# Designed miniproteins, single chains, continued (5): the designs that were tried, part 52

Each design is a single chain, and the fold is of that chain. pLDDT is the mean over its residues in the fold that is shown.

## One batch from the design tools (miniprotein)

Design m17798
Fold by ESMFold2-Fast:
Structure m17798 (fold): chain A 66 residues (1-66)
Amino acid sequence: AMTPEEKRAKALELLGKAVRESEKLTDPQKIAEVNREIAEAGRALVAGDYDTALEHAEKALKIAQE
């Protein structure tokens, strides 16, 4: 199982990828969805809730890749 430090690092990695991929989106609905998930991941990271941060970062990346 991942440590809290590993979860934080993974959340930051996925969030960075999601932000990069989101720059290529042109669909306003997908842009809004990605931005919501990015914001949720960021809030969770600041709160130290790395499980929630990972969940939202992963969702953001999945939306951004489509």
Scores: mean pLDDT 85

Design m17799
Fold by ESMFold2-Fast:
Structure m17799 (fold): chain A 79 residues (1-79)
Amino acid sequence: SLKEQEELQKLLEQIRELMEERGISQELKDKVLEVASKDIHYARSFLTMLSLNKGSREQVEQTLQLLITGFEEEEKKEK
């Protein structure tokens, strides 16, 4: 729906800003945004983690990689 598309765009902007503030690598930022753009639930999960995770840059990057892997596995199950 239009509302879901508008919400997704806002979530992607917030995710981008939080990753920039955390000093996340460009390659990882690009991958997170690619995956998050596929499903609003993925975007919400990334935003929640980035908002709540007070760990180091390395810990945040590791958690982002784990979320990417999980969501890519979920995508392989969709038809």
Scores: mean pLDDT 84

Design m17800
Fold by ESMFold2-Fast:
Structure m17800 (fold): chain A 83 residues (1-83)
Amino acid sequence: IPPLPPYLVPTSRVIEGLRTLARQLGREDEIDKLIKRLEKFDTLEWNLDIPDDVRDSDDLFDVLVRTLREQIEKLEEERRKRE
């Protein structure tokens, strides 16, 4: 299967991964609002660049949350333009 950047992923899969990571880090409260926003969309376009020097799980979590927030904001902006 050829690579397709950006990747299309189901939001349910993204939510599951986020919940698992947040639970391991004790940061579940930080993602509750993000998950509610994600649930309004069926799929996400995902292009994730992880720096080679990220060795801390907290830093990785912050990068993931930031990337998802940016993707959600773009999707919300697109919906607003169609209204």
Scores: mean pLDDT 70

Design m17801
Fold by ESMFold2-Fast:
Structure m17801 (fold): chain A 73 residues (1-73)
Amino acid sequence: SRERAAAVLRRQLEAPDRELAITALGLLAKYHPDPAVREAARRAREALLAAQDEAQATGVLRSTLVDLGEPAD
């Protein structure tokens, strides 16, 4: 569900693990039943792969939460 996807992303904001976040976003992009979630996850995964530092990675995760309709702050 969207709630579960958001919970996974929020945990990555609290204890950042870039590889785990990339893996989770990849699974959401391929297998989530909501096409809006799949699209947001695909964009976020590409942005995370391109992120050069933790601040950029955190920004991607927060933007993805907003795209999913969840509060980021």
Scores: mean pLDDT 71

Design m17802
Fold by ESMFold2-Fast:
Structure m17802 (fold): chain A 68 residues (1-68)
Amino acid sequence: GSAEKVILEIAKKYSPTGKSIFGPLALEELSKRGDELAGLAVDKAMQKVGSPVVPVSEVLELARELEK
């Protein structure tokens, strides 16, 4: 969905490997874009991992589950 595309764009911008993102910075960018679903996925990933640095794969999985 659109949330997955936005998450991948943020990963490309802020992570050369695309493996992890800094959640607070991603949330700031997502707030400017109005992508509420992608923002929720990042927030839930931070809560689940217990870290502001979250795996992109975890955020994508949560975004896909939230789009149901």
Scores: mean pLDDT 79

Design m17803
Fold by ESMFold2-Fast:
Structure m17803 (fold): chain A 111 residues (1-111)
Amino acid sequence: SAMIAELRAQMEAALAAGEKEVELELEADTMGEVGAAINVAAEVLAKAEDGTVLRLHIKFSDGSEAVITAERVAAAGAVRVRVEMTLAKYLSADGVVVENYPLSREFTVTA
């Protein structure tokens, strides 16, 4: 998508300028767009120096927010990804609606 192409261009430009910690903001409507942004961050960081960080601040149309932190771990040939998300509304398994529900995930992508 045009948004993902623009995000890639912004990441690549910042890294080319010698930035070691890059923060970008974007809007997303789906978790698929979040996954695409993570993939772009991992691809861009594959050629970066150890310890280079990309942090993506994502806002969703429903008021949910996410922060994706991707860090280059060159010694492991990898990118460490942490996703911290606050869901504006979450329906629990017992049928209770919880507002501002926090979710976090951490994983590693080979890059």
Scores: mean pLDDT 82

Design m17804
Fold by ESMFold2-Fast:
Structure m17804 (fold): chain A 70 residues (1-70)
Amino acid sequence: VTLTQAQREALVKAIKDLKLDGPPYDVPADVLADWFEDLQNGKPFASPAELASKAIVIRNRFKIEKALGL
């Protein structure tokens, strides 16, 4: 599902406000939002390194969903 611009902005804001737990710590909220959308759309991970990098959104999935009222 493709988010509207307003929904995308709400997602980025929620990610910034939540201050997600665990590494990597210095990932921009826009990048974290892209990874969360990829997770929600069931996109496959290209490598174990990509999975490790995106683990922060997997770990915090329920926090993000709760903040968005999902």
Scores: mean pLDDT 70

Design m17805
Fold by ESMFold2-Fast:
Structure m17805 (fold): chain A 80 residues (1-80)
Amino acid sequence: SNLEIVEKLEEILEKMTPEQREKFARVIMDGVRRGLTSAVRKALKEAIELAEKENLTPEEFVDRFIELYDKYVEEERAKR
């Protein structure tokens, strides 16, 4: 459920360093400012599911989230 995804995200955020949280927030803000919130949501959901399945570290989670965000941004651009 969406609630379980939010709870897992909160757990991951608590384990992040300030630098990791800033990097993560910067990517989210980029997506919001560019009107690519759909790409942000898809990347977040998939990265959280991977973090649970593969027991990712906070650093690995941030790197995976960025990779997935870039992928979904490219998919959105291909539709336009």
Scores: mean pLDDT 84

Design m17806
Fold by ESMFold2-Fast:
Structure m17806 (fold): chain A 88 residues (1-88)
Amino acid sequence: MEFEEALEEFRERVLRAIEEENLPPEEREKALAAIEELVEKLRKMYEAANEEEREALAVALRQMAEERLIPEKEEEIRKASKFYRKFL
């Protein structure tokens, strides 16, 4: 169940990124098709995987889903860290 949740969260993150870019219809359709194909391949890999591989795949998908938010968080952390050190 956790894998399916991570896979769905990953898909939602990528779909939002595609929406945010305001891609032309042709590019958007290609991106959507590529994501559906990737999701299907990941699902098949998970079904063929052993228990350890399944756990690793779920963790990797969760990490990939979170990566989109990390650049914004990294800039904020960098700014906060410099401010904190100045007044420490």
Scores: mean pLDDT 63

Design m17807
Fold by ESMFold2-Fast:
Structure m17807 (fold): chain A 82 residues (1-82)
Amino acid sequence: MDVLFADKSLLETKKLSISDLKVVYTVDGDSFLSLPPFMQRRFVNYIKQLLEKNPGVLKVTNADQETIDVLESYGFEKVGEI
């Protein structure tokens, strides 16, 4: 339960009408990097399930290139820079 609660607290969903983006999923990079590697993998799987059901763009806040590289290493193709 705590892992899913923490994962949800790192994710904010907003609908955009300004471009081809239907939904933006925002992840706090500092919070993500503070998670143990096994929790990072669980969070990534959670985001993959959300993107499969509700296609959108993944954006990362308070993150450096290292956080983006980690997310892409798990197979994310739509990691955006801020």
Scores: mean pLDDT 59

Design m17808
Fold by ESMFold2-Fast:
Structure m17808 (fold): chain A 100 residues (1-100)
Amino acid sequence: SELEKKLSEVEEKIKQLEAEIDKLGDQVQDAVENDDKDEAIELIEKLLKLLDERIKLEEEMLKLAEELNDEQKAEMYKNHIELLKLKKERAELLKEKLLS
């Protein structure tokens, strides 16, 4: 169905964003360990943008799961969103520390 196709496309985009987020997270850690503060700040800003994009898509999926009365998927997306928000907060705090 058209809805199933659209769901698969959004899920694939979320998967691609997760891979990019993981890669950027590793690059941020590398830049911090090498004391390259300017590089780390630039990478954190990119990471924050991808985290915001993923949170938005996950919130759209959560709304759809709730509309479909899929309690298991709704709980899964709620848990993912909370984890992503914590990752975002950690990245923001790291950026603040590097700018201090």
Scores: mean pLDDT 87

Design m17809
Fold by ESMFold2-Fast:
Structure m17809 (fold): chain A 93 residues (1-93)
Amino acid sequence: MEPSPEAREASEAAAKAGLASGEHGGRNGAMGASAGGIGAAGGEASSMLGSSEGEAARDAALGAEGAVRLMGEPNEEAREALERAREAARRAE
């Protein structure tokens, strides 16, 4: 089965937050991209391993939060991605 739509949306949002952090360039961009990527991968993996869709979405949202936190001054794209990940996690309960 495919990951739930909510878990997938949270994973995509986490990946986008990681990319936005990487593009920020001057501030731990590589670490922010890694945090977002780990969140996205965790969400996907949890979903595939039969974890609840809420657990998968929460893992992805945590990765997005890490990516945004590492930016210090998150751009608008990173903030929107984090908000989407959080909302997807709430809907996946």
Scores: mean pLDDT 61

Design m17810
Fold by ESMFold2-Fast:
Structure m17810 (fold): chain A 94 residues (1-94)
Amino acid sequence: SSSIKKEAENLKKTLIEIAKEVETASPLERDSLIALVTMLKNILVKSSPEELKADIQKAGDALIDALRAGDSEAAIKAAQELSDLYLQSELLKS
């Protein structure tokens, strides 16, 4: 549905914003961003269809690893992949 697509687009924008911020983030700010993304990953894995759980876990872990490394380019890529998997998950549940 259009509402699911809008929610997925909003998630994508938020995660890309987080990914961009990591280049200039202090260690404490980076830890806070990692904690937020970790919580989101866990929620998405729990709520996703069985066939997508492993892919969502992998994309979420890739985003967390990129944030720890301060690699905004890798973080943006992982953020896009996680957001696309979220869209697939929500459409499958509908």
Scores: mean pLDDT 87

Design m17811
Fold by ESMFold2-Fast:
Structure m17811 (fold): chain A 75 residues (1-75)
Amino acid sequence: SEAEQQKRREIELEVLESLLYMAHSIRQSLIRQGKVEEARREFERIFNLIIKTAKRLGLSEADIERLRRLAEELA
């Protein structure tokens, strides 16, 4: 059903947003340790994996843009 598919996509999006927050938390921890370049590299790596996963899951372009905006706001 449409409603079940939509709920699954919403859960998938929530999981990916949670992973992005976790990636940001790791980045902030590395920055506090003086590892600024490592922080940037690890965040970019995880962010790219999140976007690739969103595309594989068939999330909409709007949902993918939401993830991109969240990453920008966390910077």
Scores: mean pLDDT 87

Design m17812
Fold by ESMFold2-Fast:
Structure m17812 (fold): chain A 79 residues (1-79)
Amino acid sequence: MKRAQSLYNAFKAFADNVNVEDGLKELEKSGQTDLIPEFQAMYDLFSKGTTKEELGELAKTAASVIQRALEESERRRRE
């Protein structure tokens, strides 16, 4: 669960400013530094084929999917 929440925070920070550094800072703050290379690789891959606006929308969609997965997992834990 910590990883999914950290990814949500990273993608949300990225989406708000369309700035990879903001996402990386959230991963560092949460202690999920092992995810930094993967997050950077993802950014490098997508930034080559997408506009800044498209990249921001993809980040927002990813944050939404991760948030939904977190809520679903917590719902299952309560049952």
Scores: mean pLDDT 66

Design m17813
Fold by ESMFold2-Fast:
Structure m17813 (fold): chain A 93 residues (1-93)
Amino acid sequence: MEVELELKVEKTEDGYLVTAEVRNLTDVGQVVLVIKAEENGKKTIVSVERLPGEKGAKHVHKARVPKSTDKVIVEVYDAETGEILARKELKVP
């Protein structure tokens, strides 16, 4: 079953607020949610969260990224295997 990942990016005074919502987890035990900011093709890890991967769990995580950010990338990994379960990219406004 495919893990659902939704992204929202809001402009703030000093950069952007990223909201990542993860749904439809398949009881994988634990997942790792990684938020990256891309500037001029370079990716920087902004946030790493280890979250319960129980079936039906929903997680909402927020992180701030710098105003120099061109694109936000969010990845969800199986914490045990390192397999990518979901990935989304969104250009900043």
Scores: mean pLDDT 79

Design m17814
Fold by ESMFold2-Fast:
Structure m17814 (fold): chain A 60 residues (1-60)
Amino acid sequence: TSAAESARAAAERGDANGAGAAAVIALHQSKDEKGKEEAERAGRAGDAERAAEMAVLASQ
């Protein structure tokens, strides 16, 4: 999924907000509403790796 790739790329450059936004798109596609809230929190908290991990898991 391109959203998961975008989240990973954002995390690699240290962009937590970008990683969170991309993760929300991936989780929306999987219909995981609770996951979307968690991804938004991770992005806002500066945890780019957590946000990217959630996008990757949603894409498997």
Scores: mean pLDDT 77

Design m17815
Fold by ESMFold2-Fast:
Structure m17815 (fold): chain A 60 residues (1-60)
Amino acid sequence: AVTDDQVAELKKAVGGEVSDDLARKILTYRDKRGITSVEEATRINGVGKAVAEKLVKHLG
């Protein structure tokens, strides 16, 4: 399950460019599907290319 601590760490990693709700969606997507490319990260509703690049760099 996605925790408040995981949400806070993700927001810190991407420079605060995402809301708590968006961070939870990203972490839920990672846990269920994985995030392996910028293109895949941009499929998450609300994630633009700049955030997607930071996510792939920090989450794998």
Scores: mean pLDDT 76

Design m17816
Fold by ESMFold2-Fast:
Structure m17816 (fold): chain A 75 residues (1-75)
Amino acid sequence: SAEEQLSKLPPKLAVGLYGMALKDKSKEVRLAAVNGLGKLAAQHPVAVRSILQNAAEKDTDQDVRLAAVTVLGKL
């Protein structure tokens, strides 16, 4: 899966690719990106927080916004 392939990358590169995945038309891809970013938050807290804040405020889907808020609350 795209999520599995992204998790094999160096963390810094994976953060950038998950940020791009949050622009995907598929809700499932964007949810996977939020979850993947949450796993990288300890290593890249500033970048992950910035990307997730944007998703929490601006994503068109309520579940994606809620997932982003939930991950942010754990940081």
Scores: mean pLDDT 79

Design m17817
Fold by ESMFold2-Fast:
Structure m17817 (fold): chain A 76 residues (1-76)
Amino acid sequence: SAIDAQMAQIRAIQNEMVTNNLSLQDRENKLAQMQAIADQIAADPNATQEQKIEVESVVTLMVMLLTAEKQAMERE
């Protein structure tokens, strides 16, 4: 289904974002892409509540990790 494909994309982007070779800008771009897909899933009436919660949790975690990374880089 379209939702299953979008869920797979979210997981693929998450895996890419935890790769240690990405620049901060590339990670910000990946997060923006993830948020766009997450918004589509959240707005989709065919997505289950569990899928919507999973996606929101993944996005929230990635936002927190990227924010911590940005704060660490600003101190260097």
Scores: mean pLDDT 82

Design m17818
Fold by ESMFold2-Fast:
Structure m17818 (fold): chain A 72 residues (1-72)
Amino acid sequence: TQAKKDEIERLGEEAVKLALQINDPKLAQKVEEIKEEALALLEKDGNSLEADINLGMLHLVVGVLKLVLRKL
């Protein structure tokens, strides 16, 4: 669905931005790969469990990086 695509794009962009803020360009590249894989899986199957797993990974990365930036 479009809403799920929008969420993947938003979280992917946020995760890349956060990874670059901590000076980790390799993590930024890895996050971009996860985002692209999630979008490709969703195009192949709108109800893809694998796409949902990638979306969950993007949520986790954003959450962890926000904690790191707050020095928690």
Scores: mean pLDDT 82

Design m17819
Fold by ESMFold2-Fast:
Structure m17819 (fold): chain A 55 residues (1-55)
Amino acid sequence: EDEFLRLIGTILAKELNVSIEEAYEAAKEARKRLGPDATAQQVYDEAKKILEEKK
């Protein structure tokens, strides 16, 4: 589960040119908002929105 959030963070860091740490924090926040049953794609989309709002 933690490995999964790290993978999402790594992908987002590459795509959005942000640090892996920032992307990982966004992925964790996205999962907290969506809940534990959220799909990979839902967590990815929500984390991306969080990172784009910070820009």
Scores: mean pLDDT 79

Design m17820
Fold by ESMFold2-Fast:
Structure m17820 (fold): chain A 53 residues (1-53)
Amino acid sequence: LLEKVKEKLSKGEKVTLEGYEGGGGMRAINTANNLRKELGVSDDQISSKVLPR
C-alpha cells in the first residue's frame, strides 16, 4: 500500500481512502493519518472519507 501511494503522489495524483461508518471508516481515517505522517504530506494529498450506511 505505502509504495503504491508513493507512486500515485509522485505523479501528482491525490489519494482518498474510503470506508463505511464503523470499522471501515475508522480504518480509513487511521490509515490516511499514518500515511500522511510517514510520507510528510498534507490532507490535501491523502484524504479520508467516511461513507454513511
Scores: mean pLDDT 75

Design m17821
Fold by ESMFold2-Fast:
Structure m17821 (fold): chain A 74 residues (1-74)
Amino acid sequence: SKEVEDAVKAAQDNLNEANKKLEEASADEKAKIQEAVDGAQAYLNLVDQASSDEEKLKKAKVAEAAAKQAITEA
């Protein structure tokens, strides 16, 4: 659905921004940002494996939130 597609795109856009912040972060901050980035990527990977659009949307939104948290940590 378009809602799932929009949520996945939002998650990917925020994950890309988080990865840029990760590259610029200090050594002490990299571990926390990396964990958030890894978590967001894991949820995005689960979107394709989800059995319903409701589950896909849920996973995509969690991925977006995790990516936004990584940006905030940077």
Scores: mean pLDDT 79

Design m17822
Fold by ESMFold2-Fast:
Structure m17822 (fold): chain A 68 residues (1-68)
Amino acid sequence: MSKEEIAKELAKKIAEETKAEAEVEGDTIVVTMRPKDSAELEELLRALEPYAREAKAAGIKVELRVEP
């Protein structure tokens, strides 16, 4: 599979698992989230950990955007 196909598949899985918005920009998966507090942010980051590891193994970066 190409790196782009892997990135798109991981973005889809992240969106389904966390209900956050996820999109691919080049070699980076951008995850947009709106946590209510720091505890919710920590829980979301923990849920993203396995996907972030898989992305890094494939040479894909994961960027988190936090919106109020």
Scores: mean pLDDT 78

Design m17823
Fold by ESMFold2-Fast:
Structure m17823 (fold): chain A 67 residues (1-67)
Amino acid sequence: MKEELLEELIEIMREKGLPEAMIETVETLYELGISVETLKEMIKLVKEKDFSGLIDLMGEEFERIAK
């Protein structure tokens, strides 16, 4: 289930032309244990083309989990 959400997120990020560095950041966050809710929110932001919101959310989650 969680793996399927990650695969969907990566696929739509590639489809929208987002850089590989952003995809690697998402994969790192997944390995650090981001929630299903956060993955769903990221998917929604990419689908809505809210890339600034995606970057902000990734930064906040990275700080929250990495500390």
Scores: mean pLDDT 80

Design m17824
Fold by ESMFold2-Fast:
Structure m17824 (fold): chain A 94 residues (1-94)
Amino acid sequence: MKGLEEVKRFAGELVERLLSPDAVAEARKRAEEQKSPVLQIQVLNEALGDHPDREVGIRGLEELGRKIAELDPESIEVSVAQVSTAAQLAARRQ
């Protein structure tokens, strides 16, 4: 549980750092509507993938992917967060 909460916090920090205040508020609202921490992280990944500056969005997703990779992947939830982040990165690079 600690590792997943750390990823969620880090994703929230990336969103606050890289997105406009309006986009941050929208992403946070959508994340709060999800009960699962994994789905909350997925919503924050989507917000990074939808960043108006493609390069900034790619860099944010790469930074989040690296943070997830630093965790010990004993958890299926951590693996799901990693896969969803990689999927957003692949889609954004198109």
Scores: mean pLDDT 73

Design m17825
Fold by ESMFold2-Fast:
Formats: structure tokens, sequence, C-alpha cells
Structure m17825 (fold): chain A 80 residues (1-80)
């Protein structure tokens, strides 16, 4: 079983991604909206995969990638 910290981190990232998808639906710029939703969906899927990972090391790699995508999505949202 994955460490408790990694499980909680994966759940938190999934919730952040869902929130970003909701926020993006209200953006006036169609291209920015689409990009933010795409990044958030990818991050959510990576965090979901982390919960199914066979090792803490694999989970950390997936969560790190999810965090990168969420940071990009959050940057685009703030610039919009």
Amino acid sequence: MLSRELILRAIALQLRAIGLEFDAERLEDEEVRRRVIELARQARELARQALRADSDEEARRLLARAEELLREAERLLRAA
C-alpha cells in the first residue's frame, strides 16, 4: 500500500484539478478555457493513476507530473 502522505496528496491534486475545470468553464477566451480544462483533466488522470501505482517511487513521479500540469493551468487562469 502507498504511504498515507502520497494517498492524501493524490486526492488533493484530484480535487484541485476538478476545481480548475469548474473555474475554466467561466473563462471568456475559448482557447484558454480549452487548454486549462485539458491540463486539469491530464493532471486528474495522473493523480488517479498514482493511487493505483505499485510503488511510492512510481506514485511520486506521477504526482510530480500532475503538479506541473496544475501549475501551468493555474498560471493560465491567473493570466486570463
Scores: mean pLDDT 86

Design m17826
Fold by ESMFold2-Fast:
Structure m17826 (fold): chain A 100 residues (1-100)
Amino acid sequence: GREALEEAIRYLDLALEAHRRGDRERFREYAVKAARLVMASSSDPEIRLEAAALIVHLLGDSGSVLPEIKELAAALDEEKIVELLERMREEMERELSVSD
């Protein structure tokens, strides 16, 4: 719903702000929360897949994770994570601006 998209944007903003401050602990915490909210609320399957990969990267993978998600997670570095959070924020804002 709209409230879930707004909460996702809030945690994405908190994660990006923490990164700008050099707060690595808060960056990780807020990035995980944002990715979970994006995965649960986004209508875009590609963004949901990237959010799942970010969660696996930050929290660790398990044998139950799809190979595609594991490969995406392994390719992530700090710069790519920031770029992904920015893309997720843009997509959440886009989805929030539409009725569906």
Scores: mean pLDDT 81

Design m17827
Fold by ESMFold2-Fast:
Structure m17827 (fold): chain A 59 residues (1-59)
Amino acid sequence: SSAAAREEQIQALLEQSGKLVKELQAQMKNSDYWTRMEIALSKAPELAALAKQIRALRS
C-alpha cells in the first residue's frame, strides 16, 4: 500500500539521518572546538533537508 511505501521511505530517511549523526559524532570526538564547528556547519544543510523530508512524510 502507499502507506507501507511511505513508512519504508521514512525508515530509510531516519536510518540515513542516524548514520550521518553517528559519523559527525565520531569526527567531532577527535576534533578541536573550531574543527567541530566547521563540521557541524558543513553538514547542517544536509541534516535540515533530511529532517524536512521526514516531517513532510509524517504530516
Scores: mean pLDDT 83

Design m17828
Fold by ESMFold2-Fast:
Structure m17828 (fold): chain A 55 residues (1-55)
Amino acid sequence: SMEEAERMVETFRKVAPSLSPEARAVYAGILRHEASRFPEEVRRWVEEEVDRIMA
């Protein structure tokens, strides 16, 4: 679960600089939605990392 979440976030981190702000927002939304299936601790970590990438 955590390893899967780490791979998802790392993929977004690598791709995000190449995306428009609109595309990044859509990708972030998809990741946050996908993270809903993880345990709360992992979901929180994903949300924090996504927020950092979007900042």
Scores: mean pLDDT 83

Design m17829
Fold by ESMFold2-Fast:
Order: C-alpha cells, then structure tokens, then sequence
Structure m17829 (fold): chain A 67 residues (1-67)
C-alpha cells in the first residue's frame, strides 16, 4: 500500500540519519584509541552499548519528526 511504502521510506531516512550521527562518535573513539591506546574490552563494550542506545533514540525521534 501507499502508506506502507511511505513508512518504509521514512524508516530508511531515519536509519541513515542515526547511522551518520553515531558514525561520528565511532570515529572519535577510534581517534582516542589511536592517540591514547586501546580501551579495555569492558569499556569498549559499554561505549558500544551506549552508541546503540543513542542510535535507537535518534532513529525514533527522527522518524517521529518525518510524520
């Protein structure tokens, strides 16, 4: 249906937005590890979990703003 196609398009836009914003955070983490040495596995897992939570939040908010 038209509504299903529109929802799928909005989900794609929201996913692209969330990925772009979280990619910056991942790049900053990579730069930090290059400069100061690697994080412990526990610290890295915590940061990755927080990034996934942030990504979901951005996705949900942006999807809502698209109407």
Amino acid sequence: SHMAAELERKKRLAEERANSLTEISKQMLDMRERKQGPLSPEEKAEIEKNLETTKKGIFDVYLKTLG
Scores: mean pLDDT 78

Design m17830
Fold by ESMFold2-Fast:
Structure m17830 (fold): chain A 71 residues (1-71)
Amino acid sequence: MIPKSLADKLGIPMSKIQQVLDYLKENPEGVHLGTLSSSLDMDIGNTQRILDELVKLGILTKNDDGVYSLA
């Protein structure tokens, strides 16, 4: 469950955060920031803010190659 406070903190709708998680669930091998932002038609900066916050919360992991995946 994603806290509503996360959407408020990021200034991004909960639906956008859910789209990011759904995409990662469908792509368990992981995804680069640019690919994700393009696939979801999202601003790259907003996409990065979502991904980095989810990594900080332990929901996602980021490897040395910049690939994000579910933890």
Scores: mean pLDDT 79

Design m17831
Fold by ESMFold2-Fast:
Structure m17831 (fold): chain A 87 residues (1-87)
Amino acid sequence: AMSDKAVDIVAKLLEEKGLPEAAQVVREMAKKNPVLAIRAGNAILAAHLFGDEELAKKIIEAMKSGNFEETEKLVDEALARYRARLA
């Protein structure tokens, strides 16, 4: 499926950037919520690229805890913050 390819692309890119734990967490969340997993992976990547390692860590921890509500909140904040800089 298209979502499965997007998840794989995001996870591989995270691994290439030295974030293997983030890649694994994205793949695991994608089994239950692929859309949120893709968005969270992109948010982690953006935070890492902009040097916001604390935000990246918070997103990863929320994903690992299975807290979808907190994950969505952190992802929305991160993507809103970085969208203009990535576009």
Scores: mean pLDDT 83

Design m17832
Fold by ESMFold2-Fast:
Structure m17832 (fold): chain A 100 residues (1-100)
Amino acid sequence: SHAEVVAEERERVERTAENIRKLLETESDWEYALNVIKSEMLSFKDELLNNPELSKEEQIELMEYLGREVLREMEEFNMPEEYIEEVRKLYEKLLEEIRK
């Protein structure tokens, strides 16, 4: 069902955030962590846009959910503000790409 598709995508957001959390628990190289986070967000955006079962509104809501969870994890682990701002800027760019 459509509700099951949306639920699976929400679980994908939660799994992505959990993977980033695990990375931040063990990784001391902030540049490496930043590059992994950016790669995960770009991959997530591409998969959203390539899913014909998701409406544009659902794609936006899922990307917003991912952005909130990722930024929260970065803040929770005290990642330097400069890296948090770089990810926030990427998130805003990716969200704008989905809205077009």
Scores: mean pLDDT 89

Design m17833
Fold by ESMFold2-Fast:
Structure m17833 (fold): chain A 81 residues (1-81)
Amino acid sequence: SPEQAEAEGRLMKAFGEVIAEAKAAGVTDPEKIKKMLQEKADELNAEFERRYGRRLLEVKIEVKKDADGTIKVTITITPLP
């Protein structure tokens, strides 16, 4: 739906901002990065539910640190029926 597409776009933009903030702050703990992303997802999903009267999106977040210290973030956003 148009509402789900708009909500997904807003979530993706916000996740990019959170990741940039974590990098700027020197946060390298994958559990802390995951918590920051999850808190932002919960905040925006609550806003969308208030605006549209229903849950629009399911969000799954996975954060891993490779042996070389590289942080890999995987976010899956699924439109709800």
Scores: mean pLDDT 86

